# Designed miniproteins, single chains, continued (3), part 48

Each design is a single chain, and the fold is of that chain. pLDDT is the mean over its residues in the fold that is shown.

## One batch from the design tools (miniprotein)

Design m9651
Fold by ESMFold2-Fast:
Structure m9651 (fold): chain A 111 residues (1-111)
Amino acid sequence: NAMEEREKKKEEFIKNAEKSVQTAQDLVDEARKLLEEVRKNPKASQEDIDLVAGYVARAEELLQQAQDYLNKAKESTPEEAEKFSKKINELTKQAQDYLDEARKIAEKAKA
């Protein structure tokens, strides 16, 4: 049944997109904790704090965009849901990269 197959594919795209958004949310929460640790570290320079804060803010912006696309995917056709799922994966990957950079700076500031 083509209709049932299309709806199952949409459900799978949404489920995978929800997992990607949840992963990005967990990473943003971790990065916020790293930023607070850097702020409390008297050895951290203001430049290091500002750079970590900048990466966290960029990751939060990408997470918000991913959440918006997830909401659109839930209300869309299966074809649009696939398109939005791919966009969510791209945004989540970019957020991961910013959070990895924030982590490197935060850990270097502790040394």
Scores: mean pLDDT 84

Design m9652
Fold by ESMFold2-Fast:
Structure m9652 (fold): chain A 66 residues (1-66)
Amino acid sequence: MEEKIKAIVDAVIAHVKRLLDEGVSPEEALEHGERMVRAAGVNYGLSDEEIERILEEVRKAVEELS
């Protein structure tokens, strides 16, 4: 479970970082990241608590990268 969550976080952060490197705004990059997390949540059957935890990690990473 923890490894799966980490893999999702890492994949989403990598995508968001790529968007930021291409000049996409932090707000738009975060919106893309949140969409990816929600899709992964549906595909992997994640709980609302797990989805929110991943979203918090993604938001923190975007703030640190911007």
Scores: mean pLDDT 79

Design m9653
Fold by ESMFold2-Fast:
Structure m9653 (fold): chain A 67 residues (1-67)
Amino acid sequence: MEILREALELGTEATKLNLETGDKRAFEAMKLASQAVRDGLRNHAPEAEIREKVRKAKELLEEVKKE
């Protein structure tokens, strides 16, 4: 599932930004991305919910990256 790969990549980017900046938004994005990967691998949520978590993580990371 391509969305799970995106969630994993997003989690890696969020972890890096959190370590570099200490920004709470990066930490929240990391949590959302990790949860999306976990939910998808364990079949705990439909794809739409996984996509929503990925979308929110992206928005948080965009805000951190634009500052």
Scores: mean pLDDT 79

Design m9654
Fold by ESMFold2-Fast:
Structure m9654 (fold): chain A 88 residues (1-88)
Amino acid sequence: MEEEEKKKKELELKLSKTLLRTLALLEELRLAGKVTEEQVELVLEAIKAIIEGKLEEAKKLVEKLKPHVPELAELLEEAIKLREEILK
């Protein structure tokens, strides 16, 4: 069986785990009052853009988020890299 297929499945699993970690951290920060509703919306829109393969849009959303919540931006940047590798 093609090794590329196995690598793709591994990357898809890593992407899913990274997105779940992003959502878990977002919820923790939201409940702690450390993110605004606008920042929550930016994260959710970035996740949607990543899932839809709109990586340039996702990158712009992450750039807006980075100065306010760098921890969430870092996880989203990792998700974008994984999604780029999958879409190759």
Scores: mean pLDDT 85

Design m9655
Fold by ESMFold2-Fast:
Structure m9655 (fold): chain A 101 residues (1-101)
Amino acid sequence: MEAREKLIEDAIAYLEKRGDETGVEALRKDWEAGDPRAYARAVVLSTVKLSEEKSKKLDTPGMYDEVASTVEDFKKMAKELAKKYGIDEEEVLRWLDEALR
């Protein structure tokens, strides 16, 4: 499987785990249609998932999360995702920018 397809597959699995059937259907439909917005959605979902994973390391109830609170935090996580999946960093950042507009 290509690295970009893996990003979408993981985003779909994340939505399925959350019980977001509407989100799964929308992302799958865009991906099957070849719509580049599918990658934008997958990047945002993956940054949310990464933020949640980082938040779980903050085991003190009532502490605020130092993750994904600004556009700069999302860009930083998008770069981490690009490295993790082996996708071009500028391409992932472009997808994130499209999703945030």
Scores: mean pLDDT 70

Design m9656
Fold by ESMFold2-Fast:
Structure m9656 (fold): chain A 84 residues (1-84)
Amino acid sequence: MELVEKLQAFYQEMAKAYEKLKEEKIPELVVVSPTNVPIRVTLDDEANARELRPLLPLMFELQLALRPATPEEIERAQRIIEEL
């Protein structure tokens, strides 16, 4: 399975969580990563960025341990991060 597709789906779920937190007056939500790690999401963008960022290297390391990522997958992953 493509690393880029997993990252894209995860980032879309994070974006949805942000919108739900804003609209529903919920202080926090839990989103499950593609590596099945629960991530706490809050209205504090800094807190969200902090909790998300440490997991990105772990996700890449896990994917590389299972199969090597292609240069195209790495480039697209960077594009997805920039679009956030």
Scores: mean pLDDT 59

Design m9657
Fold by ESMFold2-Fast:
Structure m9657 (fold): chain A 105 residues (1-105)
Amino acid sequence: MLTASDVRAGAGADGYVVQVTLRVGAVPEGAAAVLVELRAADGTLVPVGGAVPARAGETLVGGGLGVPAAAVDGAELVVRAVPGEGDFATDALSSDTATATVAAV
């Protein structure tokens, strides 16, 4: 089971997310990466960022994907542990939700 906390989005001077930081307490067996996504109004997941490798007990730092920081601040994000094989964009071994905070980087 994936456990994620302390999700933070680092915003560049232009107001877009350039970095994602999160703490992972538990990671399912076979997980290679963690993806951080915002749920849009139509139910689709919009990628915010991700980190590799997925390791339990660590604070992970990964790249941001240029989502507006204002859309992420205070939002509930979906955090997905994804396998090293299969479709990186759609497959999930486990997921968690966490409220994001935004800070300048």
Scores: mean pLDDT 72

Design m9658
Fold by ESMFold2-Fast:
Structure m9658 (fold): chain A 68 residues (1-68)
Amino acid sequence: SGSVYNTSKKLSEFIQAYKESKEEGEKKAEELREATRLLLGGASPEQREKGTEQIVETAKEQAELVAK
């Protein structure tokens, strides 16, 4: 429950930062990766890393669609 809340919060922070500046978004991307790795802690190490990267890439694409 806490991990899900933290990941959602970090995702929102990442998207908002990316809308303001790509540089600020990249700084928040590491926090999102850390939160996502913790959320996926029950998966195998390989699945956890792959899942983390997919979620971050998807979030980046969404942020770019919203940014002008």
Scores: mean pLDDT 77

Design m9659
Fold by ESMFold2-Fast:
Structure m9659 (fold): chain A 73 residues (1-73)
Amino acid sequence: DEVLEAATRAAVEAGLDEELARRAAELFVSLSQRMSLDQAGLVVAEELLAAGLPVEQVSRVTRAMLRAAREAL
């Protein structure tokens, strides 16, 4: 799945470890099938914040995943 792979890679490059990046990307792709990419990104950001990640990192990761998903579509 090109979108899943692109989003995972973007999250890793933005500073997430591989396992967390894959989990975040899987959630993002699953949500994007039921809502807009922007809305899916907001939900993923909420989950990462709830997991204790800093706001600056969450912002970077979410932006990177959104960009990668749009490029892969």
Scores: mean pLDDT 84

Design m9660
Fold by ESMFold2-Fast:
Structure m9660 (fold): chain A 103 residues (1-103)
Amino acid sequence: MLSEADPELVERLVEAAREVQRAIDAGDDAAALEALRRLTELVREAKTPEDQLAAAVAVAMVLMAYGVAVAQGRELSEEVREALRELARLASEADRRALEELR
């Protein structure tokens, strides 16, 4: 691959993922939904394989936060859970495209 990941996009992806983690930890479903929507938009902006891999890492970070919350007995709203499932699907598709590009 000849392209580099966009440093601004990577920074925004990590920041959005951290905001999702904070909102989940605080029990703020509305803030979590807003951060998830922002993260989802950034994932859709990933055009290069390297940007797509950065997006997948950011998604993995929020899925880990969700897993920790569930393990602690936290129940997230169905809207947050649906947003997380959609985000995971988008990241999986981006990762698949990156692998195809490497062939």
Scores: mean pLDDT 76

Design m9661
Fold by ESMFold2-Fast:
Structure m9661 (fold): chain A 72 residues (1-72)
Amino acid sequence: SPSREEQQEKLKAYLEKLRELGLLSEELYDALVARIDANPTPAEYQEMVAELRAALEEKRPLAEKLAEEAEA
């Protein structure tokens, strides 16, 4: 199984990619990275995932447009 540190680094890399694509605000990115660095409990981790999902759902039309542009 991947180490805790490896899991945290992979999640941070994913969040950075979402920020670069404009799917995640800088404010939410900074907040989530700070929470990851604070070694969240499993419950706190689930709360972060729920917040991330809600933010991405609001950006779904932009994500669909970016996907269409990538296929053109």
Scores: mean pLDDT 77

Design m9662
Fold by ESMFold2-Fast:
Structure m9662 (fold): chain A 79 residues (1-79)
Amino acid sequence: MEKVLEFEYPTHDPEEALAAAIERAKEEAGLEELRLTSQWTSPDGRYVFAGFESERYRVGIELRRTETGYRVTVTVREK
């Protein structure tokens, strides 16, 4: 089963936004250990993409900068 979560996070720091997204992803992945498989941040910090895997799940995180912070998209897919 696939879950998609979208929310706004009020920070201009891509690292803070990514940390918040990872915490939310862990909750949705049943608190399983998430192993980082890929990560990329644009030079201007407007876009962040990160991929993770656990025993049962694949997690994708996409951050897009907005006027007030970041729009966060977390996709959790069961393997």
Scores: mean pLDDT 80

Design m9663
Fold by ESMFold2-Fast:
Structure m9663 (fold): chain A 118 residues (1-118)
Amino acid sequence: SLTEKINELIEKAVEEAKKLKEDLPLPESVTEEMVRKAEEGVKFILGVFPDAKRAKLELEGDKLVLVVDGVPVLEFPVDAPESILVPILATVILINSGLSVSVRSAVALAYKVLQEVR
């Protein structure tokens, strides 16, 4: 399923994040403004769940649900635009990596996950 594919790619991104020693380069199509907006979204979610240990995405009908430590916290359409999906995916990667990676690298990994889902 799409959810299984996304979660598998997130797990691979988390493993890559844990091994990073330097910031990942952003894709050429990603601007500093896009990164700043994604960072704002990540900071908002992390501010609500400062002690979060695990996050995942679940499919509920035509919606994706962000689940943090077993609690559903945010619902969005499965076809949501990159401006919504990227900060959510980056937050999942950050939480599941134990916050060991920069927000910028988590955003880069989130774009990579979205490119591979197609």
Scores: mean pLDDT 80

Design m9664
Fold by ESMFold2-Fast:
Structure m9664 (fold): chain A 58 residues (1-58)
Amino acid sequence: MEGEIEMLRQWGEDAASVSGNPKEVREYTDELIKRYEAGEISSGEALAEIRKATIASQ
């Protein structure tokens, strides 16, 4: 089921839209999704990192 990945991707796009560096936020989101798919991080950890990237790019 792609639901979690779609959620993370949507959160990444929302984060990118309000960031000073949309491309960098999108690229970081893709990296986090790959790590989630590999079982290296949880969906919650990936979401927290997307949020941090948004704040750091303000």
Scores: mean pLDDT 76

Design m9665
Fold by ESMFold2-Fast:
Structure m9665 (fold): chain A 62 residues (1-62)
Amino acid sequence: SMEEKVRKKAIDNAIENLEKVIEQGADLDRARTVLKQMLSWETNEEHRAELQELLERVEELG
């Protein structure tokens, strides 16, 4: 559906932005909270894999 396409694009953009923030080490507590929240409702396997990888990077950084 159009709603599903819009949602996927928004999630892709959110993941890209989170990756940049994490690489910069800016706000890791907020990034961790957002990643955990997204993982709680995300069902797309590719998005879940990217979110989990980013969460692991945040946990490694502190």
Scores: mean pLDDT 79

Design m9666
Fold by ESMFold2-Fast:
Structure m9666 (fold): chain A 86 residues (1-86)
Amino acid sequence: SELEQLYLQAQQLVQQLQQKLEEAKKVTGNHPEILQLEQQLQQALQDFSRRAPDVRTEEEAIQLLSDLNQQLQQLLQEVEQLIEQA
């Protein structure tokens, strides 16, 4: 249940981030900050994919997803801030 909620949250945050990044590109163009945020999103997802196969316990899975969701929320706030400032 907790693990399922964290996984759904991660999927929603990724979709929101992808949508907001596309919005930011249309408003600001290919600004260096947007490219950096896209790179940070890709890095976070790659790090998650790399670590996921090594997870052996539910506690480790919860920790890994919680860390990912925290990173995704920070990135989302940064993208939204860029859109508001444009």
Scores: mean pLDDT 86

Design m9667
Fold by ESMFold2-Fast:
Structure m9667 (fold): chain A 94 residues (1-94)
Amino acid sequence: KEKLVETATELLKKNFDLIKELAASTDDVALATRKFVNKTEDDIKREAKRAGLDPSDLTAAVAAGAYAVIQALQNGADEETALEAGREAIERQL
């Protein structure tokens, strides 16, 4: 599942500005995460197809990662620290 972790992590990095905006828009981490997944659903489907992954597996991984990134940002983490938290959350979904 190395490809799943890598693909989900790259989607978080690519869409980091959107994650940052959503993290600032609400205190509800779950709501911000849901909005992020909904806004990136076409990107998730495209990257899942490109990587030979199940779109539902990639969606779950991206959701787990985005939740951790949003929470870290709301706690004052910088981009690098937040993305590392996201990667760790994705790995825990395996």
Scores: mean pLDDT 86

Design m9668
Fold by ESMFold2-Fast:
Order: C-alpha cells, then structure tokens, then sequence
Structure m9668 (fold): chain A 66 residues (1-66)
C-alpha cells in the first residue's frame, strides 16, 4: 500500500471526527512503519472490517492515478 494514501485516509478520518489527535498520530506512525498494522488499527477503532479500510485506501489510490 502507498504510505501517502494511508496518511491521507488517517487525516480525512481525523477531520471527520472519527480519530482523536493521539489516534491520528499513531495511525500516521503505523502508515510509515507497518501498513498492515495501520489497517488493523483503523478497522478496530471504527468497528469495521479490515476490507472496508483497504477499500477506502484503494479508492484514494485510484483517484490519484486517474
């Protein structure tokens, strides 16, 4: 996964009030160090399947490559 897409998703979720500032900081760290742990972390916080988080990242990547 592209780190920039993970970071953008984390910032979008924070702006939507879905992540606290502390959760945003951890999500940004995980995006750079462990993308799979980022997906698991965000999925757990939102109460959604990891597949939903991956789909959101894929949508961001597709919009950047269009």
Amino acid sequence: MRVDALQLLARLLHNAGKLTPEQLAEALRLAETDPDAFVAFVARLLGVPESAVRAAVDAIVANREA
Scores: mean pLDDT 81

Design m9669
Fold by ESMFold2-Fast:
Formats: structure tokens, sequence, C-alpha cells
Structure m9669 (fold): chain A 65 residues (1-65)
């Protein structure tokens, strides 16, 4: 269900932030990923979150701080 997918996505985002991006949030049907620098590590972590979001039915937007 949408609620179960949102809970799973929030859990994934917590792990992705801990692994190495600045922050992440969910608003409606969209996952927002915030990166501090264009490093391979941060871009890889954001890319993994984007794939997970797509599988769970969310759109993704990436922003650089």
Amino acid sequence: SHMENEELMRKILEKVVKAGIEKAEIKGDTVYLYLKEKTLEQETNAGMAEIAASVLGFKTEVYYL
C-alpha cells in the first residue's frame, strides 16, 4: 500500500543519509535528496535512493546545497 511504501522509503532514506548525503525528505509522491558536494560517494548514494524511490512508486528530485 502507499502507506507501507512510504514507511519503507523513510527507512531507506534514513540509511542513505547516514551513508552520506546531507538530508532527504518525502513530500506527497516525491522524494527530495540534498547533496552538499558533487562527489562520487554522494552521487552514488543519491542514485541508490532514486532507484529505490522509483521501485516504490515515488518521483525523485536532487538538489545541491
Scores: mean pLDDT 84

Design m9670
Fold by ESMFold2-Fast:
Structure m9670 (fold): chain A 68 residues (1-68)
Amino acid sequence: SAAYEEARELMLRVTDHLLGLLAAGRLSLEQVRAALRDHVRALGSMYGLSREQEEELFAEAMARVAAA
């Protein structure tokens, strides 16, 4: 869906920004995880995402964090 695609694009941009802060030592992994959870909840509310779609976006973001 268009709503899911837009939410995913925004989530990926937020994830990349937070990864930069993590790499610079400005945020801990715990703070990055918490920020990603807050952002996915906000996007879920904004775009009318299901809980399953929110969990999918969060899992994708955390996989990117783990791969960095």
Scores: mean pLDDT 89

Design m9671
Fold by ESMFold2-Fast:
Structure m9671 (fold): chain A 100 residues (1-100)
Amino acid sequence: SEFEEVLEKTIERIKELLLKIKENNDNEKKVIELMHEINEVLGETFEELSKIDEDKALKFGKEVKPIYDELLQKINNKEPITEEDIEEIIKKLKEIREKI
């Protein structure tokens, strides 16, 4: 479906940005910039999904918010983002895609 295609592209974009965060863990300014890019990707995805199915877009947002908030908390606590963190986030995003 068009909805699944948008989510697949979003998951790949987020994975690439998370890998860049991992490569830049010691560069606070770069990590913050990459987090802003993740937030922009999520906002763009919400807008695209809302045009296809507003109810499913709202469900996506509710499910993604706690994942984003947990990631943001780790970064604010100056905890490095690990490969295991990325794998868990991507797994959760794929589960959201299957559930919606």
Scores: mean pLDDT 88

Design m9672
Fold by ESMFold2-Fast:
Structure m9672 (fold): chain A 81 residues (1-81)
Amino acid sequence: SAATRERLLEGLEALLAAIRARAPDEQILGMVDYLRLLSHSLPADERAWVLARMEEVARAIRAGDYARAEALLRETIAHLR
């Protein structure tokens, strides 16, 4: 739904801000988990795409690659707009 998409975009922007602010990894990964749960309300094709991107972001954070996580999120936000 449009409401789910807007809420997802809001959450992705908040996640990007948290990464830029160097928030604790636990907080960032918790935000990723929330966005994964929210994505289950999207159409099946969009859901699969967003879930794959969230897994890539989580992997980058766990690897300490914050620059990659930020780039992936910017691409995700641009794609969903």
Scores: mean pLDDT 86

Design m9673
Fold by ESMFold2-Fast:
Structure m9673 (fold): chain A 67 residues (1-67)
Amino acid sequence: SEEEIEEAVELLVREAGLPEEVARNVALGIATLLEEGFSDDVIIQYMQKNAGLPEELARKVIEILKR
């Protein structure tokens, strides 16, 4: 839902230090990939390619969103 995406954006800004626009793009993309059952490795590659996140930060994003 839109509310769940906004909550994810706030968490990513606060805990991963992402700019709000990047956090929103990442939250939307990851929600879709997780719903479709893609692996963590594929999601990390998505964040690196589409959001420009380094691998370590992309891994942290997944850890934050999965708790």
Scores: mean pLDDT 80

Design m9674
Fold by ESMFold2-Fast:
Structure m9674 (fold): chain A 72 residues (1-72)
Amino acid sequence: SAADENEARLREIAEKHNFSEEEREVLERLIEALRGLSDGARQEIVRNLEHLAETDRELALDMMRHLTRVLE
């Protein structure tokens, strides 16, 4: 399937910030969880996570874990 722009942006965060295999698993779970949301909500979350990853990598990862749990 064609990659969603938001999914591509999230995977780019993982590549840019040298995510481990375990951290990439967190990201992939988040991508699945986000598919249940509206396009606007997904775009806003992706934008915020991109900003957080540039400022505080560990906080961004913690937020990804938290969002996955809440959205499951």
Scores: mean pLDDT 82

Design m9675
Fold by ESMFold2-Fast:
Structure m9675 (fold): chain A 76 residues (1-76)
Amino acid sequence: SAAIEAALAEADAAIEELADLSREELEALARELEPAIAAGDPEAIERARKLQLRMAVLRHGREEVREAIRRLVEAA
Protein backbone atom coordinates (compact mmCIF):
# COMPACT_ATOMS: atom_id res chain seq x y z
CA SER A 1 0.00 0.00 0.00
CA ALA A 2 1.10 3.57 -0.72
CA ALA A 3 0.65 4.65 2.92
CA ILE A 4 2.89 1.83 4.23
CA GLU A 5 5.54 2.50 1.54
CA ALA A 6 5.55 6.24 2.38
CA ALA A 7 5.83 5.62 6.14
CA LEU A 8 8.68 3.11 5.69
CA ALA A 9 10.52 5.47 3.30
CA GLU A 10 10.25 8.31 5.85
CA ALA A 11 11.47 5.98 8.62
CA ASP A 12 14.42 4.74 6.50
CA ALA A 13 15.43 8.36 5.76
CA ALA A 14 15.31 9.29 9.47
CA ILE A 15 17.33 6.19 10.47
CA GLU A 16 19.95 6.94 7.78
CA GLU A 17 20.22 10.62 8.86
CA LEU A 18 21.20 9.47 12.38
CA ALA A 19 23.18 6.33 11.41
CA ASP A 20 26.55 7.63 12.72
CA LEU A 21 25.25 8.46 16.22
CA SER A 22 25.66 6.15 19.23
CA ARG A 23 22.83 5.43 21.70
CA GLU A 24 24.54 7.73 24.24
CA GLU A 25 24.68 10.59 21.70
CA LEU A 26 21.02 10.01 20.73
CA GLU A 27 19.97 10.07 24.42
CA ALA A 28 21.97 13.28 25.03
CA LEU A 29 20.31 14.97 22.02
CA ALA A 30 16.87 13.82 23.24
CA ARG A 31 17.52 15.39 26.68
CA GLU A 32 18.56 18.69 25.04
CA LEU A 33 15.19 18.75 23.22
CA GLU A 34 13.07 18.24 26.38
CA PRO A 35 12.43 21.98 27.16
CA ALA A 36 11.44 22.72 23.53
CA ILE A 37 9.15 19.63 23.42
CA ALA A 38 7.50 20.78 26.68
CA ALA A 39 6.90 24.18 25.00
CA GLY A 40 5.20 22.46 22.02
CA ASP A 41 7.89 23.26 19.42
CA PRO A 42 6.93 21.21 16.29
CA GLU A 43 10.54 21.08 15.06
CA ALA A 44 11.74 19.68 18.41
CA ILE A 45 8.89 17.12 18.44
CA GLU A 46 9.85 15.98 14.91
CA ARG A 47 13.55 15.71 15.88
CA ALA A 48 12.63 13.71 18.99
CA ARG A 49 10.53 11.33 16.85
CA LYS A 50 13.55 10.68 14.58
CA LEU A 51 15.84 10.13 17.60
CA GLN A 52 13.35 7.68 19.16
CA LEU A 53 13.06 5.81 15.84
CA ARG A 54 16.87 5.43 15.58
CA MET A 55 17.09 4.36 19.25
CA ALA A 56 14.37 1.76 18.60
CA VAL A 57 16.45 0.37 15.69
CA LEU A 58 19.52 0.10 17.96
CA ARG A 59 17.38 -1.59 20.65
CA HIS A 60 15.24 -3.96 18.54
CA GLY A 61 16.75 -4.04 15.05
CA ARG A 62 15.62 -2.48 11.78
CA GLU A 63 13.22 -5.26 10.72
CA GLU A 64 11.37 -5.21 14.07
CA VAL A 65 10.92 -1.42 13.81
CA ARG A 66 9.76 -1.65 10.16
CA GLU A 67 7.20 -4.32 11.14
CA ALA A 68 5.90 -2.12 13.99
CA ILE A 69 5.50 0.84 11.58
CA ARG A 70 3.64 -1.37 9.08
CA ARG A 71 1.20 -2.54 11.80
CA LEU A 72 0.58 1.04 12.99
CA VAL A 73 -0.17 2.26 9.44
CA GLU A 74 -2.44 -0.78 8.76
CA ALA A 75 -4.36 -0.02 12.01
CA ALA A 76 -4.95 3.63 11.00
Scores: mean pLDDT 82

Design m9676
Fold by ESMFold2-Fast:
Order: C-alpha cells, then structure tokens, then sequence
Structure m9676 (fold): chain A 75 residues (1-75)
C-alpha cells in the first residue's frame, strides 16, 4: 500500500541520515522506533521527520525529508 511504501521510504532515509550524520544517530534511531511503533499515526511521523530535518545540516537530506513530509500531508 502507499502508506506502507511511505513508512519504508521514511525509515530508509532516516537510516541513511544516521550513517552520514553520526551526531544525529540517537535522534534518528528514536524517530525510526517511533514510526515503527505507530505505523498509523501519520501526524506523529510528520513530527519526527520535521525534528530530524531541523537538526540536519545536509541540504539534500532536508529536501528528501521535505518531499516525504509533503507526501504524508496528502495521505
């Protein structure tokens, strides 16, 4: 389903951020755990993705997170 695909894409981006920005690893791991524990809470998914976006210094990751947040807002 589209919802499952968006969850999987969100987790994939977060894992990549944790690998490329080690300072954010703990925040990223908490975000992934939150998404996995609450797969139906799209508002919570948006909140944790916005938190990681605000902490990241990588403009490409920010853009990828913005795209996912925009998609979640349309679901």
Amino acid sequence: SLKQEVVEASIAVLREIGEKEPALKALVDQAIETIERHPDDLALHIQVLEQVRSASTDEEFKKRLDDLIALLRKL
Scores: mean pLDDT 87

Design m9677
Fold by ESMFold2-Fast:
Structure m9677 (fold): chain A 58 residues (1-58)
Amino acid sequence: MEELAPGMYRLTAEAPTEEEARAKLEAEAKRHGLTINDEGVSFDEEKGLYVAEALVTR
């Protein structure tokens, strides 16, 4: 989790499938009591994994 500004974070999760990457991201956000405001998923060809990223706030 990367802090972008006070109360704003970038959250990332990696998984073999897009669905698993999203699920991991949502679980991590919930674990920290964070609200997902903007979510995206891309495929990282170098890793062979899907990377889910979100802008999250408290």
Scores: mean pLDDT 79

Design m9678
Fold by ESMFold2-Fast:
Structure m9678 (fold): chain A 66 residues (1-66)
Amino acid sequence: MANEEAAEKVREYGLQAGGSSGAAAAMHDLQHAGLISKEDGNRAATLARQGGSGVPGAEAAAEAAK
């Protein structure tokens, strides 16, 4: 099940925090806040790392959080 609000927040936080490591941290924060599931957060964090740093990492994380 997709969560467009969580995806948008992951994209925003990832871009502001400087790429894939920031996106991964944002995904864990959103998972802890209950905005995405633990499974979705872990999947998104893995995809962010595979997407690399900067904008590509943030976009990969946002897509996974949908």
Scores: mean pLDDT 60

Design m9679
Fold by ESMFold2-Fast:
Structure m9679 (fold): chain A 99 residues (1-99)
Amino acid sequence: MEEGEVKVENNGKALDLDAQAKLSQEVARQARALAAGEMTPQEAAKALAETLKKLGVAISSVKVALSDDDVLTITITDKVSKQDYSVRLDAAAMARMAA
């Protein structure tokens, strides 16, 4: 299993539905790239943190883990609410659907 984590110090709004929708598009793109070996979990965590900063969202950390079975787990810690938002995707299945 490969893992990447980025800790973030920024100011902004809580993770809302509009930010979650835009984040989900980036997550889908990254899941395909990770399954194809085109990026690392650390690069994915950094790109997600940058996307959240552009959306004006205050976060504490972004963690990305890719299992040996190509299951992608993304955990985002919201700085405002102090809640963890976790998404689990079958990255290999998403890559097959794109082919």
Scores: mean pLDDT 74

Design m9680
Fold by ESMFold2-Fast:
Structure m9680 (fold): chain A 97 residues (1-97)
Amino acid sequence: SIDELLDELRKTALKLSKALEEDSPDYPKLLQELQRLISQLGKQVGIEDVAEEVIQGLNEIYEQYKQGKISGTQASIYVLMHSIAFIGEVIVQERQK
């Protein structure tokens, strides 16, 4: 269900946020899982274009963090902001049905 996917997305975003703040080697796996959930939700609610843009934004944050251009804390904040924005888009789309 959409609600189950949203719950999993929220949980994964929080886990990724913590992993980035802690400079944990597990963050790439959590990023892939977050991107998978975003893609799946985008497809189910008919906003695949929005999902693709969010995934591209997350990849940009990942590359900047990996290159040491931003801190883990900054990367964490950006990941949470993108995730919150996407959750909002899913909720708006579902309410229009």
Scores: mean pLDDT 87

Design m9681
Fold by ESMFold2-Fast:
Structure m9681 (fold): chain A 92 residues (1-92)
Amino acid sequence: NNEKAKKYLEEAKKYFEEYVENPEDKSLAEKAVEYLEKAYEYADSKELLLEIAELVGKALLEQAKKNGKIDVKEVEEKVKEELEKLRKMLEE
């Protein structure tokens, strides 16, 4: 399962990076989310789940920037805090 999850995570990263470079193409963001959901479904390791969570946080931050209705800095801070909590839980 982790092999499939890693492959889907790599695809999600590629589409996310392309979306950051081409923010007008919403289909790239949609593909990134689709592959993230598949990666999450097949992930069975704590390390891989954390990596998926980090990419989800980055995707949410990019959406917040484009909507213009959300404090981007506040969203970024909350994402960082949640990722730090997740890391601590995984270290236990």
Scores: mean pLDDT 67

Design m9682
Fold by ESMFold2-Fast:
Structure m9682 (fold): chain A 76 residues (1-76)
Amino acid sequence: DRVERARRELEEAAAREGVSLEEVRAEARALLPTARAGYPRAAEAARRNPESMEKFYEARYRWAAATGEPPETLAA
């Protein structure tokens, strides 16, 4: 599960930085509208390049883990 892996990585990173996971999630939620606005352009770019496609999907799962939103939230 890519979301589960991303959540684990986020938890480890937060622990290393000594910050609250809840604070990290609040910050990510504040940035989510910007991520959503960029989604159509990122999806189009990913369609043309396999490396971009991999990074695009990883970004989706990282945002899902950080915000608690399902990965499809960025697919509007």
Scores: mean pLDDT 64

Design m9683
Fold by ESMFold2-Fast:
Structure m9683 (fold): chain A 99 residues (1-99)
Amino acid sequence: PVKKFSVEEQREGRDVVIRSLREASTDPEGVEAVEKALDYLVEGSSQPGRYSEIVHEGTLEVSPDTVVEEGDLRVTTYDLDNKLVDEKVFSYRRVWRLT
């Protein structure tokens, strides 16, 4: 289900998510992927008669001293008839060292 938000509300939400992710992750590549996905979400939703959503799919590999997260952020854009008109995937990898 796609929710319609103003472009300004989506940008404010983006800043909050990016701030939270930076505090949780030491991997700038992961932050960059989220920033790109959120920018694409805002751009898609700002087009007339379009709505965008974001879906996260990821895997975790846990070792005694390391946690590796690999994920895809899929941004899908729909028209007013709920037809898929665009899809973009932003892949990332985050690493936490437990030393």
Scores: mean pLDDT 65

Design m9684
Fold by ESMFold2-Fast:
Structure m9684 (fold): chain A 62 residues (1-62)
Amino acid sequence: MVGDVVEVIGDVPAINDDMLELKKGDRVEVLEILPGGLYRVRSLKTGKEGDVPGAALRPIEK
């Protein structure tokens, strides 16, 4: 959900300028849910924002 912190469950490559490179185990904040199963997120590790597939994200305990 928007505002939630979620865990990255697999390595995510940055395949274009809008995508965010993430590693398994990284934590991100969900900023927006986008069409096509993409999520706009902010990396808690780097502070960078970008789009990632929702399938690469898992909800964590609050």
Scores: mean pLDDT 74

Design m9685
Fold by ESMFold2-Fast:
Structure m9685 (fold): chain A 114 residues (1-114)
Amino acid sequence: SLLEGLRLLVRGMQAFLAGDYDTALKLLDQALELARDDPLLVEAVRQAKKGVEYAKQGNYLEATYHLNIAASLLRRAAQRSSGEARRLLDEAAALADKAADQLREKLYQKLQEQ
């Protein structure tokens, strides 16, 4: 169901923020399967997955780029949604923005140490 997919997306992004990249990827894959019928959500989850994959590789610049796209697409989906679906999409977008901000901070610290 859509709501189950959105809950998995939120949990995946929470795992990502906790630094558990493998759990994040697993949950995002499950969310992607449940989002199959919504092209906007499919692209949003794919962008979030790319963000996690690049972060796992230490490529914080590319990770931040893809997370910003994911957040934007999730906000667009939220604007077309209502009730719990909108709330979960807004939460997922906020978590993606927070993840991007944390990775940008890590990138800036790394650049200052070199």
Scores: mean pLDDT 89

